# Designs tried in a protein design run: designed miniproteins, single chains, continued (2). Part 41

Each design is a single chain, and the fold is of that chain. pLDDT is the mean over its residues in the fold that is shown.

## One batch from the design tools (miniprotein)

Design m5407
Fold by ESMFold2-Fast:
Structure m5407 (fold): chain A 117 residues (1-117)
Amino acid sequence: MQELVLELPEHDLTIRVRVDAEAGKVTLEITAGDGRRVVVELTAAQPERVEVVAVLAEYDAERDTVIVTVLLRGAEPGTYTFDVTIQVDDAAPVRSTLEVETDAEGRAEAVVEVSLS
């Protein structure tokens, strides 16, 4: 497991990213100084067939939105499925599915936008 903490003091935000490459799992914990908390989890349906190459996180202050880009490499070109869970504060987690199509080289980007407002 790899962990990275991104501090955005000008926006009073902390983004913690954890990558479990063997499980094909990416977890983001977003905390704001006002006490808002959002947890985003992406899990590959077939982790043996997809590699998480990198995770990028950026904050769009105009939309109060964190944009998460997961860079992926598939074992072969095709469609890969991820289970997505988003939990806001102490609310029940919302679950969904994300399908990502690779280019001819097996490269794909999974993009999740997380609204904080």
Scores: mean pLDDT 79

Design m5408
Fold by ESMFold2-Fast:
Structure m5408 (fold): chain A 90 residues (1-90)
Amino acid sequence: SEAEEALREAERALEEARKEGDPLSIKAAQLAVEAARGALEGRSRLEVEITLGLAYIQLGVARLLGAPEKAIEAAERAIEAAERAIRAAL
């Protein structure tokens, strides 16, 4: 399904973030994957939206603290893929 394909993209982006090694970018990507999985598992829209919002906050903090560009890009890809998974699942 579209939701499952987008979740796989988010998981791949999380692995890219892990390779770059920035802890805040990794946390942003982890939260994005958690939000997408939550949507596919039937968790409430509110819970999914809060988790995705926390991913954006972690990404914002990573940018403010000067995380490497590749780490930021990986976390951004995880969040964008998670948003597609959430839209397809809900």
Scores: mean pLDDT 90

Design m5409
Fold by ESMFold2-Fast:
Order: sequence, then structure tokens, then C-alpha cells
Structure m5409 (fold): chain A 68 residues (1-68)
Amino acid sequence: KVEEALEALKQPGTHTLETDDPVKTAIEIAKKIKADYIITSVPGGFEIEVTKSADGQVAGAKVIIKKK
């Protein structure tokens, strides 16, 4: 569901994605994202925020990746 997260980051606001493996999903997003971003640990998963727009991803867009 890496592609769903990358697509969500093209929309402003906070988006939540549930996955069987939040660690693996966060790593795969980090490999594919071309915008500047930060990753923050949250209970049960990770938050990824775009800090600088690139490749259609919007500055301030966030995805929260949680265990399903």
C-alpha cells in the first residue's frame, strides 16, 4: 500500500493508512518519495510529513501509517 501513501501525499491534510507491516511500509515510502520529508514515530506506527513540495507531493501533507 506504498502507492496509496504516495498518492495521499499529493493531497493536502492528514491521511491515515493501515498496513500489516508499518515498518516495511515506511521504509518503502522513504525509498520512493522524491519530496523532502520527515518521519516521526507515533503509537502503533509512523507519521510521514512532506516538508518541501516535489513530484506532485504537497508541503504539509501527512500520512499516518498504522498497524492493521
Scores: mean pLDDT 78

Design m5410
Fold by ESMFold2-Fast:
Structure m5410 (fold): chain A 80 residues (1-80)
Amino acid sequence: IKEYEEIKKKIKEAKTDEELADQMNEFGELIEKDERVSKEVREKAFKKILEILTDDSLSLEEKKEKAIEIIDEVIEEIKK
């Protein structure tokens, strides 16, 4: 959980799409290694991450908000 909270903090501090993408890549690596995250939850998170990073209609702030929502969903699944 602590590692996910640290990524959320870094996402909030991101000033560019590149910085956001770097943090989302680190999040992806964390969920790949976290045995508490089911394959279905992991696959859904990866799809949502890709949708956010490739959606040119979203502002940086909107992408950050959606990224934090994805991380919060994964944290909730781990706590179940």
Scores: mean pLDDT 79

Design m5411
Fold by ESMFold2-Fast:
Structure m5411 (fold): chain A 83 residues (1-83)
Amino acid sequence: MADEIAEDLERLAEEAEKAGLPSIANQLRTIAQLVREHPDDPAVWRRVAETLERLADIVEKYGHTDLAERLRQLAEKLRELAE
């Protein structure tokens, strides 16, 4: 599970990099590592979900609505897993 979430985060980081958002890509890669290091910590998953929602707001402001929606969907999945 945590490896799949980390892979999804790394995939989103590649999309952000291709979209010209290298700072967002670097943040997503850092979050992916955090998820891998804490696979059984629901508090970390909740914090990651909150960070993804904030990143989604930033990329949406830059006009990347599809990327923002994917970030929000992953955040929702993490919130559900953190229950």
Scores: mean pLDDT 83

Design m5412
Fold by ESMFold2-Fast:
Structure m5412 (fold): chain A 68 residues (1-68)
Amino acid sequence: MLSEDAKVTAAVLALSPEEQAQLMQLVRKGDFESVYQLILESLLKKGYSREEAEEMAELTVERLKKNY
């Protein structure tokens, strides 16, 4: 559980303030496919592996779906 929480936190911290604003707009629209891609691209730019970036993006999208 703590490792998943740490992964979600790292994914959010990888986003710039501008990217976080974009993310919230996409969440409000229910466009979770674009949310996933935005997080994935940001993590890859930060040097995460594709496998780690995909896992972190998936976990973050699941959390956002539960809260909205």
Scores: mean pLDDT 79

Design m5413
Fold by ESMFold2-Fast:
Structure m5413 (fold): chain A 94 residues (1-94)
Amino acid sequence: SPSPLELAKEQISKMSKEELLGQAETYLRLLEHEIARTGERSPAVEAALAAVRELLKAIRENAPLEEQIKLAIEALDAITAAGRELRAREAARA
């Protein structure tokens, strides 16, 4: 059976440009919220911010849908890695 991450990537591959914009804005808000909550700005968090900003730039410049989908999948991978690292740091502080 596909993992939750694989299912999320499949869902992104079927998104419209409007849905990809909403997804990118959600990713940015989630990252900003976690940074504010934890005070952490690790390399993984910086990479996730850069990936989301590249996606938002492609959306703003009306890049082809295939390029926007690729960047959204890259942003999802980066956010997933950043979230895992932030949770591991919180567990180490407990």
Scores: mean pLDDT 85

Design m5414
Fold by ESMFold2-Fast:
Structure m5414 (fold): chain A 73 residues (1-73)
Amino acid sequence: MEAERLVELTKETMKKAVEEAKKNPEKAEFYKEKVEATGKATAEYLLTELGDEEAAKQVEEATKKAVEEIEKI
């Protein structure tokens, strides 16, 4: 449950960051950095503290997609 909750919260955070970047393109780099930092920290926590490789992979994929969307702005 903790790992699943973190994945869900992280995906929601990524979606909100992408939406904010699209609404405020001048802050796109800020949101990209936030997404990358949050994604890396969460994936590392899921892998090293919770031992959930699948959850970590889901966070890494969500981070990659969010970064790609922001880079299109």
Scores: mean pLDDT 83

Design m5415
Fold by ESMFold2-Fast:
Structure m5415 (fold): chain A 65 residues (1-65)
Amino acid sequence: SLSEEIRELAEQIKKAIAAGTEEDKKKVRELISQLVGLTIRAIGDNDEEAVAVYKKELAEIDAFE
């Protein structure tokens, strides 16, 4: 499901931020781009559950930085 994909991707982003290497910084940029793509799809599909998951995960990522 989109909700599961968003959670998994957000977890990968948080792990990459925690690792903090130059390679991980590049990975974070790519993963955020993928996350944005999934959220655009969730909005287009009117998937309110996936949009809610995105908002929670985005807040956690923002707090993690």
Scores: mean pLDDT 80

Design m5416
Fold by ESMFold2-Fast:
Structure m5416 (fold): chain A 85 residues (1-85)
Amino acid sequence: AQAALDRAVDQAELTLDYLKKKGLISDEAYEVGRELLERVRAGQATKEEIDEAYKKMLELAKSEAGKNAVRSIYATLKEALDALE
């Protein structure tokens, strides 16, 4: 349901803000993530766009902790999107 997707986006936004504050991701990764989450919330993001953004954020992550957090965000968003199908 849309409510589950909205919750996943809210959780991802909080995680993304935390990663930026701790310096675990680059400013570029933060912007990629923010743009993706806005599109997901608006119902405009495809699974392909989410996969592409995930790949970019993994490449831009500064640490293994940052990469693990990006993987967690991706899994949460993908699960929420799959629930809409």
Scores: mean pLDDT 77

Design m5417
Fold by ESMFold2-Fast:
Structure m5417 (fold): chain A 96 residues (1-96)
Amino acid sequence: LSLAQTFTALADTLIANEINTSLAVEYYMLAIYYYARSGNLQKAVETGKQVLKLAQNGLIKPSQAFSVASVIDYWGLVVGDQDLLKVATQLRKLAG
């Protein structure tokens, strides 16, 4: 398994068991970083949308939503991916 896949699996397990949502979000953020860095933009967007869903359900802190948005926004700008930029914008709106 890639490092990104490992972090995604760890985050998914925590969310499925309703254990430590804060840590799960940190693992999703690491997965997004490694997916984007490896050029797997589709998986980076999919993972960002999972974090967005958690934010929409009020399950994460505004500060964490902002941190994830910042990582996604950076990579969206670096690679020119409009879907990453859209997810980052939606996360920032939920952060306040």
Scores: mean pLDDT 86

Design m5418
Fold by ESMFold2-Fast:
Structure m5418 (fold): chain A 117 residues (1-117)
Amino acid sequence: MVQELVERAKRELEKTDDEEKRIEILARAAVEIGRLLGVGDLGEEIAQFLRETYEQGLGLFVAILWLDRRIAEARRRRDTAGVAALEAVRDLLSHAMAVEIRLAMDRGLERSRELRE
C-alpha cells in the first residue's frame, strides 16, 4: 500500500509545474503514509515542516537534509515504522526535486540559447 501511494504521488508530481501544488502533494502524501504505517503524528510533522520550508522560501534540498537527519534518528531508536515513513517521503522529495531541476534546466538552457543567438 505505501509503494502504491508513493507511485500515485510521483505521477501527480510529474503533472505539476506549480511549486505550491508540489508542496501540497508532498504534504498530503506524508500524512497518508504516516496513517498507513501507524505513525500519523510523524506524517503530520513532516507535512508541517514541508509547508513551513516552502513559506520561508527554502528549497526542497533543505527538507531532504532534515529528513536525512530524522531517518538517522529513527534508525538509532529502532523505529522501523518511522524509518519506513521517512524513507518513503524522502523518495518523493527526491523525485519532486528531479522534476524541479529538469524544469529549471529546460528554462535556463532556452534562456542561454536566446542570449547567444
Scores: mean pLDDT 83

Design m5419
Fold by ESMFold2-Fast:
Formats: C-alpha cells, sequence, structure tokens
Structure m5419 (fold): chain A 78 residues (1-78)
C-alpha cells in the first residue's frame, strides 16, 4: 500500500533526523490519504499534517507520535 510505505519512510527519516526527507514523505503520504476519501484516511491525513508541523519545529518525538497515531487509524480501516 503506497500510503503506508510513505509513512514508513517518513518515520525512518524522522528517526535519522533527516528533516527535509521526513517532510517530503509525510506530504506525499498526506496526499495519498486525502485522495482515498475514507473517514480513517482523512483522520490519518490530519494527523500527518500535525506531524509535518512538529518536524518543521524540530519536535521529532511529537512527529513520531502523530505518525504512529496515523498508522493506527489506517490499521483500524483494514
Amino acid sequence: MEGLELVRKAAQAINEGKRDEAIKYLKEAQEVFEKMGTPEAKRAADLLKKAIEAVEKGDFDTALEYVRQAAEELERAL
């Protein structure tokens, strides 16, 4: 699943401190989930928006927490 692969890449980039790469993958994942149109995907996209904001502020721990919550929303839909 394209969106989940992007979330995984984003989480890895955050863990490696690669801010620009993390933001790139988070934005790509957000776009994928917005296109899906399900309530779970919309909630995941909103959580990824918060993750992007946290990464931009240098708060990588908070960003990872939002990414985890977004993954949980998607798992609930499967």
Scores: mean pLDDT 83

Design m5420
Fold by ESMFold2-Fast:
Structure m5420 (fold): chain A 80 residues (1-80)
Amino acid sequence: SIDEEILKVALEFIDKLLEEGLISEEQAEELKKLIQETKSFDKFMEALGKIVDTLTDEKQKKAHKLLLEMIEKINEIYLK
């Protein structure tokens, strides 16, 4: 189960992936639905990993940078 603040951060991350052209709008909606319905960060990360694995090396590096930014924000939430 994820906190409301973590859900918000994950949804913002999905929007950033879409804005950077790293995922399709269909993939973005599927990821949003998955995390909202399951409340499982692990399932979200598994689904995300499968998508990222289909990307070019250059796009994977961009996705990884955005992922690290999301993880940093989540860690800040847990520190408080």
Scores: mean pLDDT 84

Design m5421
Fold by ESMFold2-Fast:
Structure m5421 (fold): chain A 63 residues (1-63)
Amino acid sequence: SEGLKKILKALGFEEPYTEEQIRYAKLGLRNFAEGLGVPESFRYKYLAKYLGVKEEDVKEFLK
């Protein structure tokens, strides 16, 4: 998906993306989001700003 590609590229990963790279990226972002100490909806806004992507792209990626 386009959102997946945008996030992985923002994190410095190159195509083709492996399942392991996607898994580690999701884990890393979830851990970072948890560390923000704010409700999930606000975490997605902060992650989107940090990555330079849309909030909805982050929500879809972390499902």
Scores: mean pLDDT 76

Design m5422
Fold by ESMFold2-Fast:
Structure m5422 (fold): chain A 55 residues (1-55)
Amino acid sequence: MLEKAREGALAAAEGDVGTAARLLAEAGGPFQGKILAEKAMTGEEARRAAQVASL
């Protein structure tokens, strides 16, 4: 689950919103995936998540 969340966040930071939404939905399930996808679609949050994932 966490691995897919990181991949989704990185995809969102790169501008691949479709891949990001799909991976984040898979990571969190129905409710949590929706929230994570919304956060990743926000440029600021997506970059922040990608930065954390790359550490």
Scores: mean pLDDT 60

Design m5423
Fold by ESMFold2-Fast:
Structure m5423 (fold): chain A 79 residues (1-79)
Amino acid sequence: MTEWDEELKKKYEEIAKEELKEFEETYKADEEMKKEAEKLIEAIFTGDAEAAAESVIKLGEALGKTEEGKEAAERILKQ
């Protein structure tokens, strides 16, 4: 089972790296946002739902401080 888990983890890490790159380009993420995104990915792989939720909240707070994140929030609110 450990070997099978490692194969799945590797595939998910590849997907996560591609998603993280798109996230960096879309939101022009700074180092703090990248750090929180990596913590979220790690929490998902370890099955720590509480850590994942905390990382999502911190990412949302960091996004709200960026110009791109504020514009995205305004678009959602005003539609």
Scores: mean pLDDT 66

Design m5424
Fold by ESMFold2-Fast:
Structure m5424 (fold): chain A 97 residues (1-97)
Amino acid sequence: MKAADLIMQALAGSTDEAATAAAIRERGRALEEEIRRAAELARKGDKKAVSRLVGLRLEAVALLVDADILAKAGYDAAAATARAEAERLLARLREAE
């Protein structure tokens, strides 16, 4: 699921904030696993893995944007979860450099 889809679900008013936060955490875990795999392959000289790490960084940055949008919409707990996941992912990406 795209980060934008999580915001749309939250804004639809039919998805509770706890479910939105859980979906954000699950996406964060999936992205962390992809970063781990791409970083391992990049260290072995895989040029495609280096390109994937750039894409994963853009996804982590998008999650920071999502956190700001959720906060402005009043979903403070979901926003805090998105920000924490994004910061954790960006830290893993810095370790891969």
Scores: mean pLDDT 78

Design m5425
Fold by ESMFold2-Fast:
Structure m5425 (fold): chain A 65 residues (1-65)
Amino acid sequence: APSAAEAVIDYLLSHQEEIAQMSEEDQLKIEEALRRASRESDAAGGIAEIDAIIKQGLARNAALQ
């Protein structure tokens, strides 16, 4: 089975275009979520946290338009 880090990295790779549109602060939060998921061996929790960060970032961008 892949490590928790590998599963989260795969998720990040599938969302590269969305992440590229996010603020530096949100990108740092994603990096912290990846590190936490790796330490805790919680891929599902890490992916859910990153998904929430991306959705919140995109919602903020939409609200500014």
Scores: mean pLDDT 79

Design m5426
Fold by ESMFold2-Fast:
Structure m5426 (fold): chain A 95 residues (1-95)
Amino acid sequence: MTAVDTASVQAKAGETVVGTGRATVSGDVPLRIELSLTTSSGKTLTARGAPGAEEVRLETTATVDQTVTLVKRATALGGDPSTVVTVEAVLEVRR
């Protein structure tokens, strides 16, 4: 079971964008969390958590005014057909 959520923000040159969010799974199965951060200027950053790692974060500083898009994936590494995964992508802009 895999869940995906996407968030986008507009960043100005010099602003730092932080991609995080939450993920939950029904039951005691480890989640694998993967983040992809893409800018409208063509930069892509990825991060992959170890199985069971709850905190995965990506950060980028805008060099030009641009749209930043975060895709967060959470995959259950086990479970049964009733296993439910939820994920929320969160982007924060810092000045």
Scores: mean pLDDT 79

Design m5427
Fold by ESMFold2-Fast:
Structure m5427 (fold): chain A 98 residues (1-98)
Amino acid sequence: SSVKNYSLQVKTDASRPFTLTLTTKGVAGTQITVEGQGGVRWVSIEGPGTDQSVGPVVSATATTAGDTFTVRLWADGGTHTVNITVTNGEVTITAQSP
């Protein structure tokens, strides 16, 4: 198994969540953990086979290759760091403006 770490700078607006889309590559069983740093107050994740998980750290396990997860980050306005840890696979990350 492999562990891959992604670190992203995201610019947040306190009035709305910042959205990331994570798409798994090539394998079922990919595990994803998302953690906000600093002023990130709350994170949510939703996707196939995963109930919406909400907290300072959220996680999901992909059941099918190519599963897509929506991550929403709630933070004070400004630039914050988001850390994504992926085990047994990799993800494509798309950041979306609010």
Scores: mean pLDDT 77

Design m5428
Fold by ESMFold2-Fast:
Structure m5428 (fold): chain A 80 residues (1-80)
Amino acid sequence: SMFSAAQSISTDKKIDFAALLEFLKSNGFSISDISDKSATLKKGDQTALLTLLSDKSLVIQGDQELVDEVSKLIEEYFNS
């Protein structure tokens, strides 16, 4: 299948999606297919889709290793 993994993340702060995408870009991810609520993330040959579910929650779906890496990075970002 196109996506092998999914991870949901919630935070106590309102998500600034544009700022989050710039943060991911600064950490070596290529960002494409950007909309108000979703973007495609790439690193090497790995791909994941990032989707806002609410003002305080999102889901990452894609290649397992990239989903795990992005999830940890986003959780660290929200807890900073």
Scores: mean pLDDT 84

Design m5429
Fold by ESMFold2-Fast:
Structure m5429 (fold): chain A 60 residues (1-60)
Amino acid sequence: EEWFEEAETLLNAIGAAMKALEESNGDREKALQLVRERLPDAPEEIIETGVGIAEAIYRG
């Protein structure tokens, strides 16, 4: 159980998702694919959560 590692992975997922959303013009499916490719070791649940948070920030 490593809380710092989970928090760091989530922050990395959010950052990657923000860039992916900018590159994909807000396309969530493309953002998910890009984050999955950039963070292959991250749990899918964290990737989906990170993309969701990044999408909310991206849309304002």
Scores: mean pLDDT 78

Design m5430
Fold by ESMFold2-Fast:
Structure m5430 (fold): chain A 73 residues (1-73)
Amino acid sequence: SAAEQEALELRRRILDKLAELGLSPEEFYKENDPKEIGEAIGLSQQTVRNIILGKEPGLPSPATLQRVLDWLE
């Protein structure tokens, strides 16, 4: 679906932003607490971890992924 393709593209952009910062997902979490990120953008700690670490079997909505990407910018 169009929404699924948009979510996959946004997820790829999140990973590209982590790479641009020179951080692996694991290194990112050493510097940034998933709980604090979740509180800042209105998501649960687990949702933030699953998005960044790629452990989410079904991607969240494009709007949710955009909030994570905007926080990284």
Scores: mean pLDDT 70

Design m5431
Fold by ESMFold2-Fast:
Structure m5431 (fold): chain A 92 residues (1-92)
Amino acid sequence: MEEIEKELEEAAKELKEALEELLELYKKASEEQQKILLEKLKELEKEFIEEGKKLAEEMKDASKEEKLEAQIKAAKELIKKIKEIIEELKKL
């Protein structure tokens, strides 16, 4: 469906915007805030790698549509986690 490809493009745009906001906050952050951000990003990277490995194994025989849906879901979860880190950083 054309709709699935559009959702993937929209998720990619939201992810880019969230990462740009995170980078701007990092540049303006105190040393304490930067340390907290780096620790949270390290945890997020570990989770992303482990989930990515699991998803790749589970989806190896999946259709193109199912793989795209899985990528959209993964992107939305990553965006959510990045936004949570941004909100926590703003409270410091």
Scores: mean pLDDT 76

Design m5432
Fold by ESMFold2-Fast:
Structure m5432 (fold): chain A 72 residues (1-72)
Amino acid sequence: SASVVPLGEGEPDEAALARLAALLGSPSVTTRAYAAGMLPYVGGEAALPILREALARETDPEVRRVLELALA
């Protein structure tokens, strides 16, 4: 874990990544699918561990498909 952030406030991509990661825990299938599809565009490589963790927890087949595509 990091104790010092020298980059100033979170950039739009960092804030979006945090928000999308939170949306992966939403009770809404549509919301989780949206978050999974958007994560690679805002987080790139940083999104990979988040996507893998989400895929391990996800039981909905449609959201799992989006996560698989996002990890490709």
Scores: mean pLDDT 75

Design m5433
Fold by ESMFold2-Fast:
Structure m5433 (fold): chain A 79 residues (1-79)
Amino acid sequence: SAEEKIREVVEAVAAGDLEKAEELIASIEDPDVRELAQTAARLVLAGADPELVVRAVTLSLRHEDPEALAEAIALAEEL
């Protein structure tokens, strides 16, 4: 699923395996899911909590509201 693919990318980045993260992102066939995976990877690299990033991106996918993702991530950074 899209959620599982994004989780795999985030886990690879959190483990410091950037090459695996790049390969996983490149293997995503859906361009919208690929863009979300790239965004999730960038946030984890910037110091965001991996589990919160996965939850925020997963919420965006389920509700089809990309604006909710930005607000959820901003809120997570303040908490």
Scores: mean pLDDT 75

Design m5434
Fold by ESMFold2-Fast:
Structure m5434 (fold): chain A 71 residues (1-71)
Amino acid sequence: MREELERLVEETIERGKRELEEASPEEWMGVIVKAARRTREEALKLGASEEEADRYAGEVARRLLEYARSL
């Protein structure tokens, strides 16, 4: 479970970074929100609690936002 959720987070972040690199700055929030929402939904399917799914989605959003600021 934990390893699967951590893998999901890392894979989603790598995909999100690629999408941010291709997107314009005004599109960045849409990319981040979509990635976080996808993480939440996939985490729930993997058996995470709602609290855990929210936490992982928040981590994805935070890390992608930080990456976007570095662009």
Scores: mean pLDDT 85

Design m5435
Fold by ESMFold2-Fast:
Structure m5435 (fold): chain A 90 residues (1-90)
Amino acid sequence: KLKEFEEQLEEAIRRGREAIRAGVKELVVLEFDTSGLTDEEIEEVLEKYREELEELERAREAGAPILLRGGPKAKQEESRKRLEEALKKQ
Protein backbone atom coordinates (compact mmCIF):
# COMPACT_ATOMS: atom_id res chain seq x y z
CA LYS A 1 0.00 0.00 0.00
CA LEU A 2 1.08 3.58 -0.70
CA LYS A 3 0.31 4.57 2.91
CA GLU A 4 2.48 1.71 4.27
CA PHE A 5 5.40 2.84 2.10
CA GLU A 6 4.92 6.44 3.25
CA GLU A 7 4.87 5.30 6.91
CA GLN A 8 8.01 3.16 6.40
CA LEU A 9 9.86 6.07 4.74
CA GLU A 10 8.74 8.44 7.52
CA GLU A 11 10.00 5.95 10.15
CA ALA A 12 13.32 5.57 8.29
CA ILE A 13 13.74 9.38 8.20
CA ARG A 14 12.91 9.59 11.92
CA ARG A 15 15.47 6.85 12.76
CA GLY A 16 18.09 8.56 10.58
CA ARG A 17 17.58 11.88 12.34
CA GLU A 18 17.75 10.20 15.77
CA ALA A 19 21.00 8.44 14.77
CA ILE A 20 22.53 11.77 13.67
CA ARG A 21 21.38 13.46 16.91
CA ALA A 22 22.79 10.61 19.05
CA GLY A 23 26.15 10.66 17.22
CA VAL A 24 26.17 6.92 16.47
CA LYS A 25 29.46 5.44 15.22
CA GLU A 26 28.06 2.21 13.74
CA LEU A 27 26.56 2.07 10.24
CA VAL A 28 22.79 2.57 10.45
CA VAL A 29 20.94 0.92 7.56
CA LEU A 30 17.41 2.30 6.99
CA GLU A 31 15.30 0.02 4.79
CA PHE A 32 11.89 0.50 3.19
CA ASP A 33 9.86 -1.84 0.99
CA THR A 34 8.47 -0.64 -2.35
CA SER A 35 6.82 -3.98 -3.25
CA GLY A 36 3.49 -3.58 -5.05
CA LEU A 37 3.97 0.14 -5.78
CA THR A 38 4.17 1.80 -9.20
CA ASP A 39 7.05 4.11 -10.15
CA GLU A 40 4.54 7.01 -10.07
CA GLU A 41 3.46 6.18 -6.49
CA ILE A 42 7.08 5.86 -5.34
CA GLU A 43 7.97 9.19 -7.01
CA GLU A 44 5.00 10.94 -5.37
CA VAL A 45 6.04 9.82 -1.86
CA LEU A 46 9.74 10.59 -2.47
CA GLU A 47 8.84 14.10 -3.69
CA LYS A 48 6.74 14.65 -0.54
CA TYR A 49 9.78 13.82 1.62
CA ARG A 50 12.47 15.21 -0.73
CA GLU A 51 13.75 17.86 1.73
CA GLU A 52 14.09 15.33 4.58
CA LEU A 53 15.82 12.81 2.29
CA GLU A 54 18.24 15.50 1.05
CA GLU A 55 18.99 16.37 4.70
CA LEU A 56 19.92 12.73 5.43
CA GLU A 57 22.00 12.52 2.23
CA ARG A 58 23.93 15.69 3.15
CA ALA A 59 24.59 14.23 6.62
CA ARG A 60 25.84 11.00 5.01
CA GLU A 61 28.19 12.96 2.70
CA ALA A 62 29.47 14.81 5.81
CA GLY A 63 30.38 11.44 7.38
CA ALA A 64 27.23 10.32 9.21
CA PRO A 65 27.10 6.48 9.08
CA ILE A 66 23.63 6.29 7.49
CA LEU A 67 22.56 4.29 4.44
CA LEU A 68 19.07 4.40 2.89
CA ARG A 69 18.01 1.25 1.02
CA GLY A 70 14.77 1.15 -0.93
CA GLY A 71 13.26 -1.54 -3.13
CA PRO A 72 11.24 -4.75 -3.02
CA LYS A 73 11.82 -6.65 0.24
CA ALA A 74 13.00 -9.78 -1.60
CA LYS A 75 15.71 -7.80 -3.45
CA GLN A 76 16.82 -6.11 -0.20
CA GLU A 77 17.36 -9.51 1.49
CA GLU A 78 19.30 -10.83 -1.52
CA SER A 79 21.44 -7.65 -1.60
CA ARG A 80 22.21 -8.02 2.13
CA LYS A 81 23.21 -11.67 1.63
CA ARG A 82 25.50 -10.76 -1.30
CA LEU A 83 27.17 -8.05 0.79
CA GLU A 84 27.80 -10.49 3.67
CA GLU A 85 29.40 -13.00 1.26
CA ALA A 86 31.62 -10.28 -0.27
CA LEU A 87 32.80 -9.11 3.16
CA LYS A 88 33.73 -12.69 4.15
CA LYS A 89 36.08 -12.92 1.13
CA GLN A 90 38.06 -9.79 1.99
Scores: mean pLDDT 68

Design m5436
Fold by ESMFold2-Fast:
Structure m5436 (fold): chain A 74 residues (1-74)
Amino acid sequence: GTTVDRPVYGHNVKEGMTPEEFLKKADEYRKNRTLEGLKEALKYYTQAMALGGTKEIADKVREIVAEIERLEAA
């Protein structure tokens, strides 16, 4: 067959993860300061925001979107 049952890169999120764990994952990806890393970090910040809904998380999402746009423009 030619199908894949699960993601082969990155980690599949498991039941029971907390907003703090999503924020930690996002921070780790953000440290890479690459377009790919920033996009992954944005996904994790968005997940944390869906669970926690804080202004700090929203500010992080806005900041990382701006960084992604800047890198894509370069």
Scores: mean pLDDT 71

Design m5437
Fold by ESMFold2-Fast:
Structure m5437 (fold): chain A 124 residues (1-124)
Amino acid sequence: MSREEAEALVREAEELAESENEEDRLRAARLLVRAAATGDPEVAARAVPVAEKLLESENEEVRLLAARALALAAATGDPENVHAALVALAGRPEAQRAAAETLREVLKTRPNPLAEAALAALEA
């Protein structure tokens, strides 16, 4: 996936996240996970604020996918993305557990010291 394609997914997710429809919010969360999974730190930085908004959803699946997108942003190892993801996940035990699980899996193939420190913080 190109950066342009991934950025287009984030823009579509931002529009869908504004919807009061749970199916639209669920689609937004899935698009954010796909975009953040590219590992591009610029794409991940744009995904973070949309994922943070979706953490407030009443739908558990939307919240867990949003946590996964934040974990993928932290997995880029970019200091600003790691910090933003940890701040967004703070005080949210369910989201922190989902993010930790995602980070643990990603770090098996893409190890990074800052992302490893983020995983340790989420598991504390």
Scores: mean pLDDT 87

Design m5438
Fold by ESMFold2-Fast:
Structure m5438 (fold): chain A 87 residues (1-87)
Amino acid sequence: MEAERERMLAGFEATLRAEKAAGTLTTERVIMLLETALKEARELGYSEEEIRELAERMLEVVAEILGEDSPATKAVRARGEALLARL
């Protein structure tokens, strides 16, 4: 399970970095990618705790790539917290 979570996190980070470089990365796109990854984790049978840990790490990656003080990072964090509340 840990290796799969690391792979999902790495894929999420790679996608964000590639789309940022291409100029296609928007706040809504980041939210969609986060929602998709969390849905995939649920479908793979991850526990609620494992999904929460994955989401927290993904939000850290978003802050690293978009900048901690950026409006986009703040918006994604708020939406991410709402998504975690629906677990």
Scores: mean pLDDT 78

Design m5439
Fold by ESMFold2-Fast:
Structure m5439 (fold): chain A 100 residues (1-100)
Amino acid sequence: APSRAEVVARILEGLAAREEEAEATIAKLEELAADPSLSAEMRALYARAAEYLRKVLELVRAGASVAEAEPYIRALAAALVEIQKLENGLSEVPVDPALR
């Protein structure tokens, strides 16, 4: 199995290759963090995810080591898991069929 360092290195390489996509993702997360239709908890999680992704992208641009990037990648992954849990909860909320 690949080591943690190898997994982190592949993530950093992937972000470097897809920098424009990463910047678009940060912008979308910041938009969601400012969305008044979302709960304060959801907005806080989107803001946190945007902050961690921005930090990882800064580290990629600076040529930082795998060890320097690892804690931010782990924090980002944890924030994305919490967002997914809340999004799944919201998807179970009854939507008026007339609004679909």
Scores: mean pLDDT 73

Design m5440
Fold by ESMFold2-Fast:
Structure m5440 (fold): chain A 99 residues (1-99)
Amino acid sequence: MEAKELLEKGKEYFKQGKYDEALRLYKEALAIAKEKGDQRTEAEALKNIGDVYFAQGKYLEAARYYVEAGNLYASIGDAEAAREAYQNAIAALKKAKEQ
């Protein structure tokens, strides 16, 4: 299965609240994107993994994945996607502090 197909299927499970299924598919998409050197798809997979951990209340783990996604978006010159990922990381860190 192509990494982009796995991301789309993962997003569908995420919408259904099936976070474990979504996480599994996103991690598989991440592995394939890394193998192929598809840095944009890798960054999207990392962000989607962060979204799953955030939805599960695992805010520190979510922040780690958002930072990694932001760093990768910045490295490929996508300043806006990098900024959004870093803002998501900041939001996750604020939630972690409230616990």
Scores: mean pLDDT 90

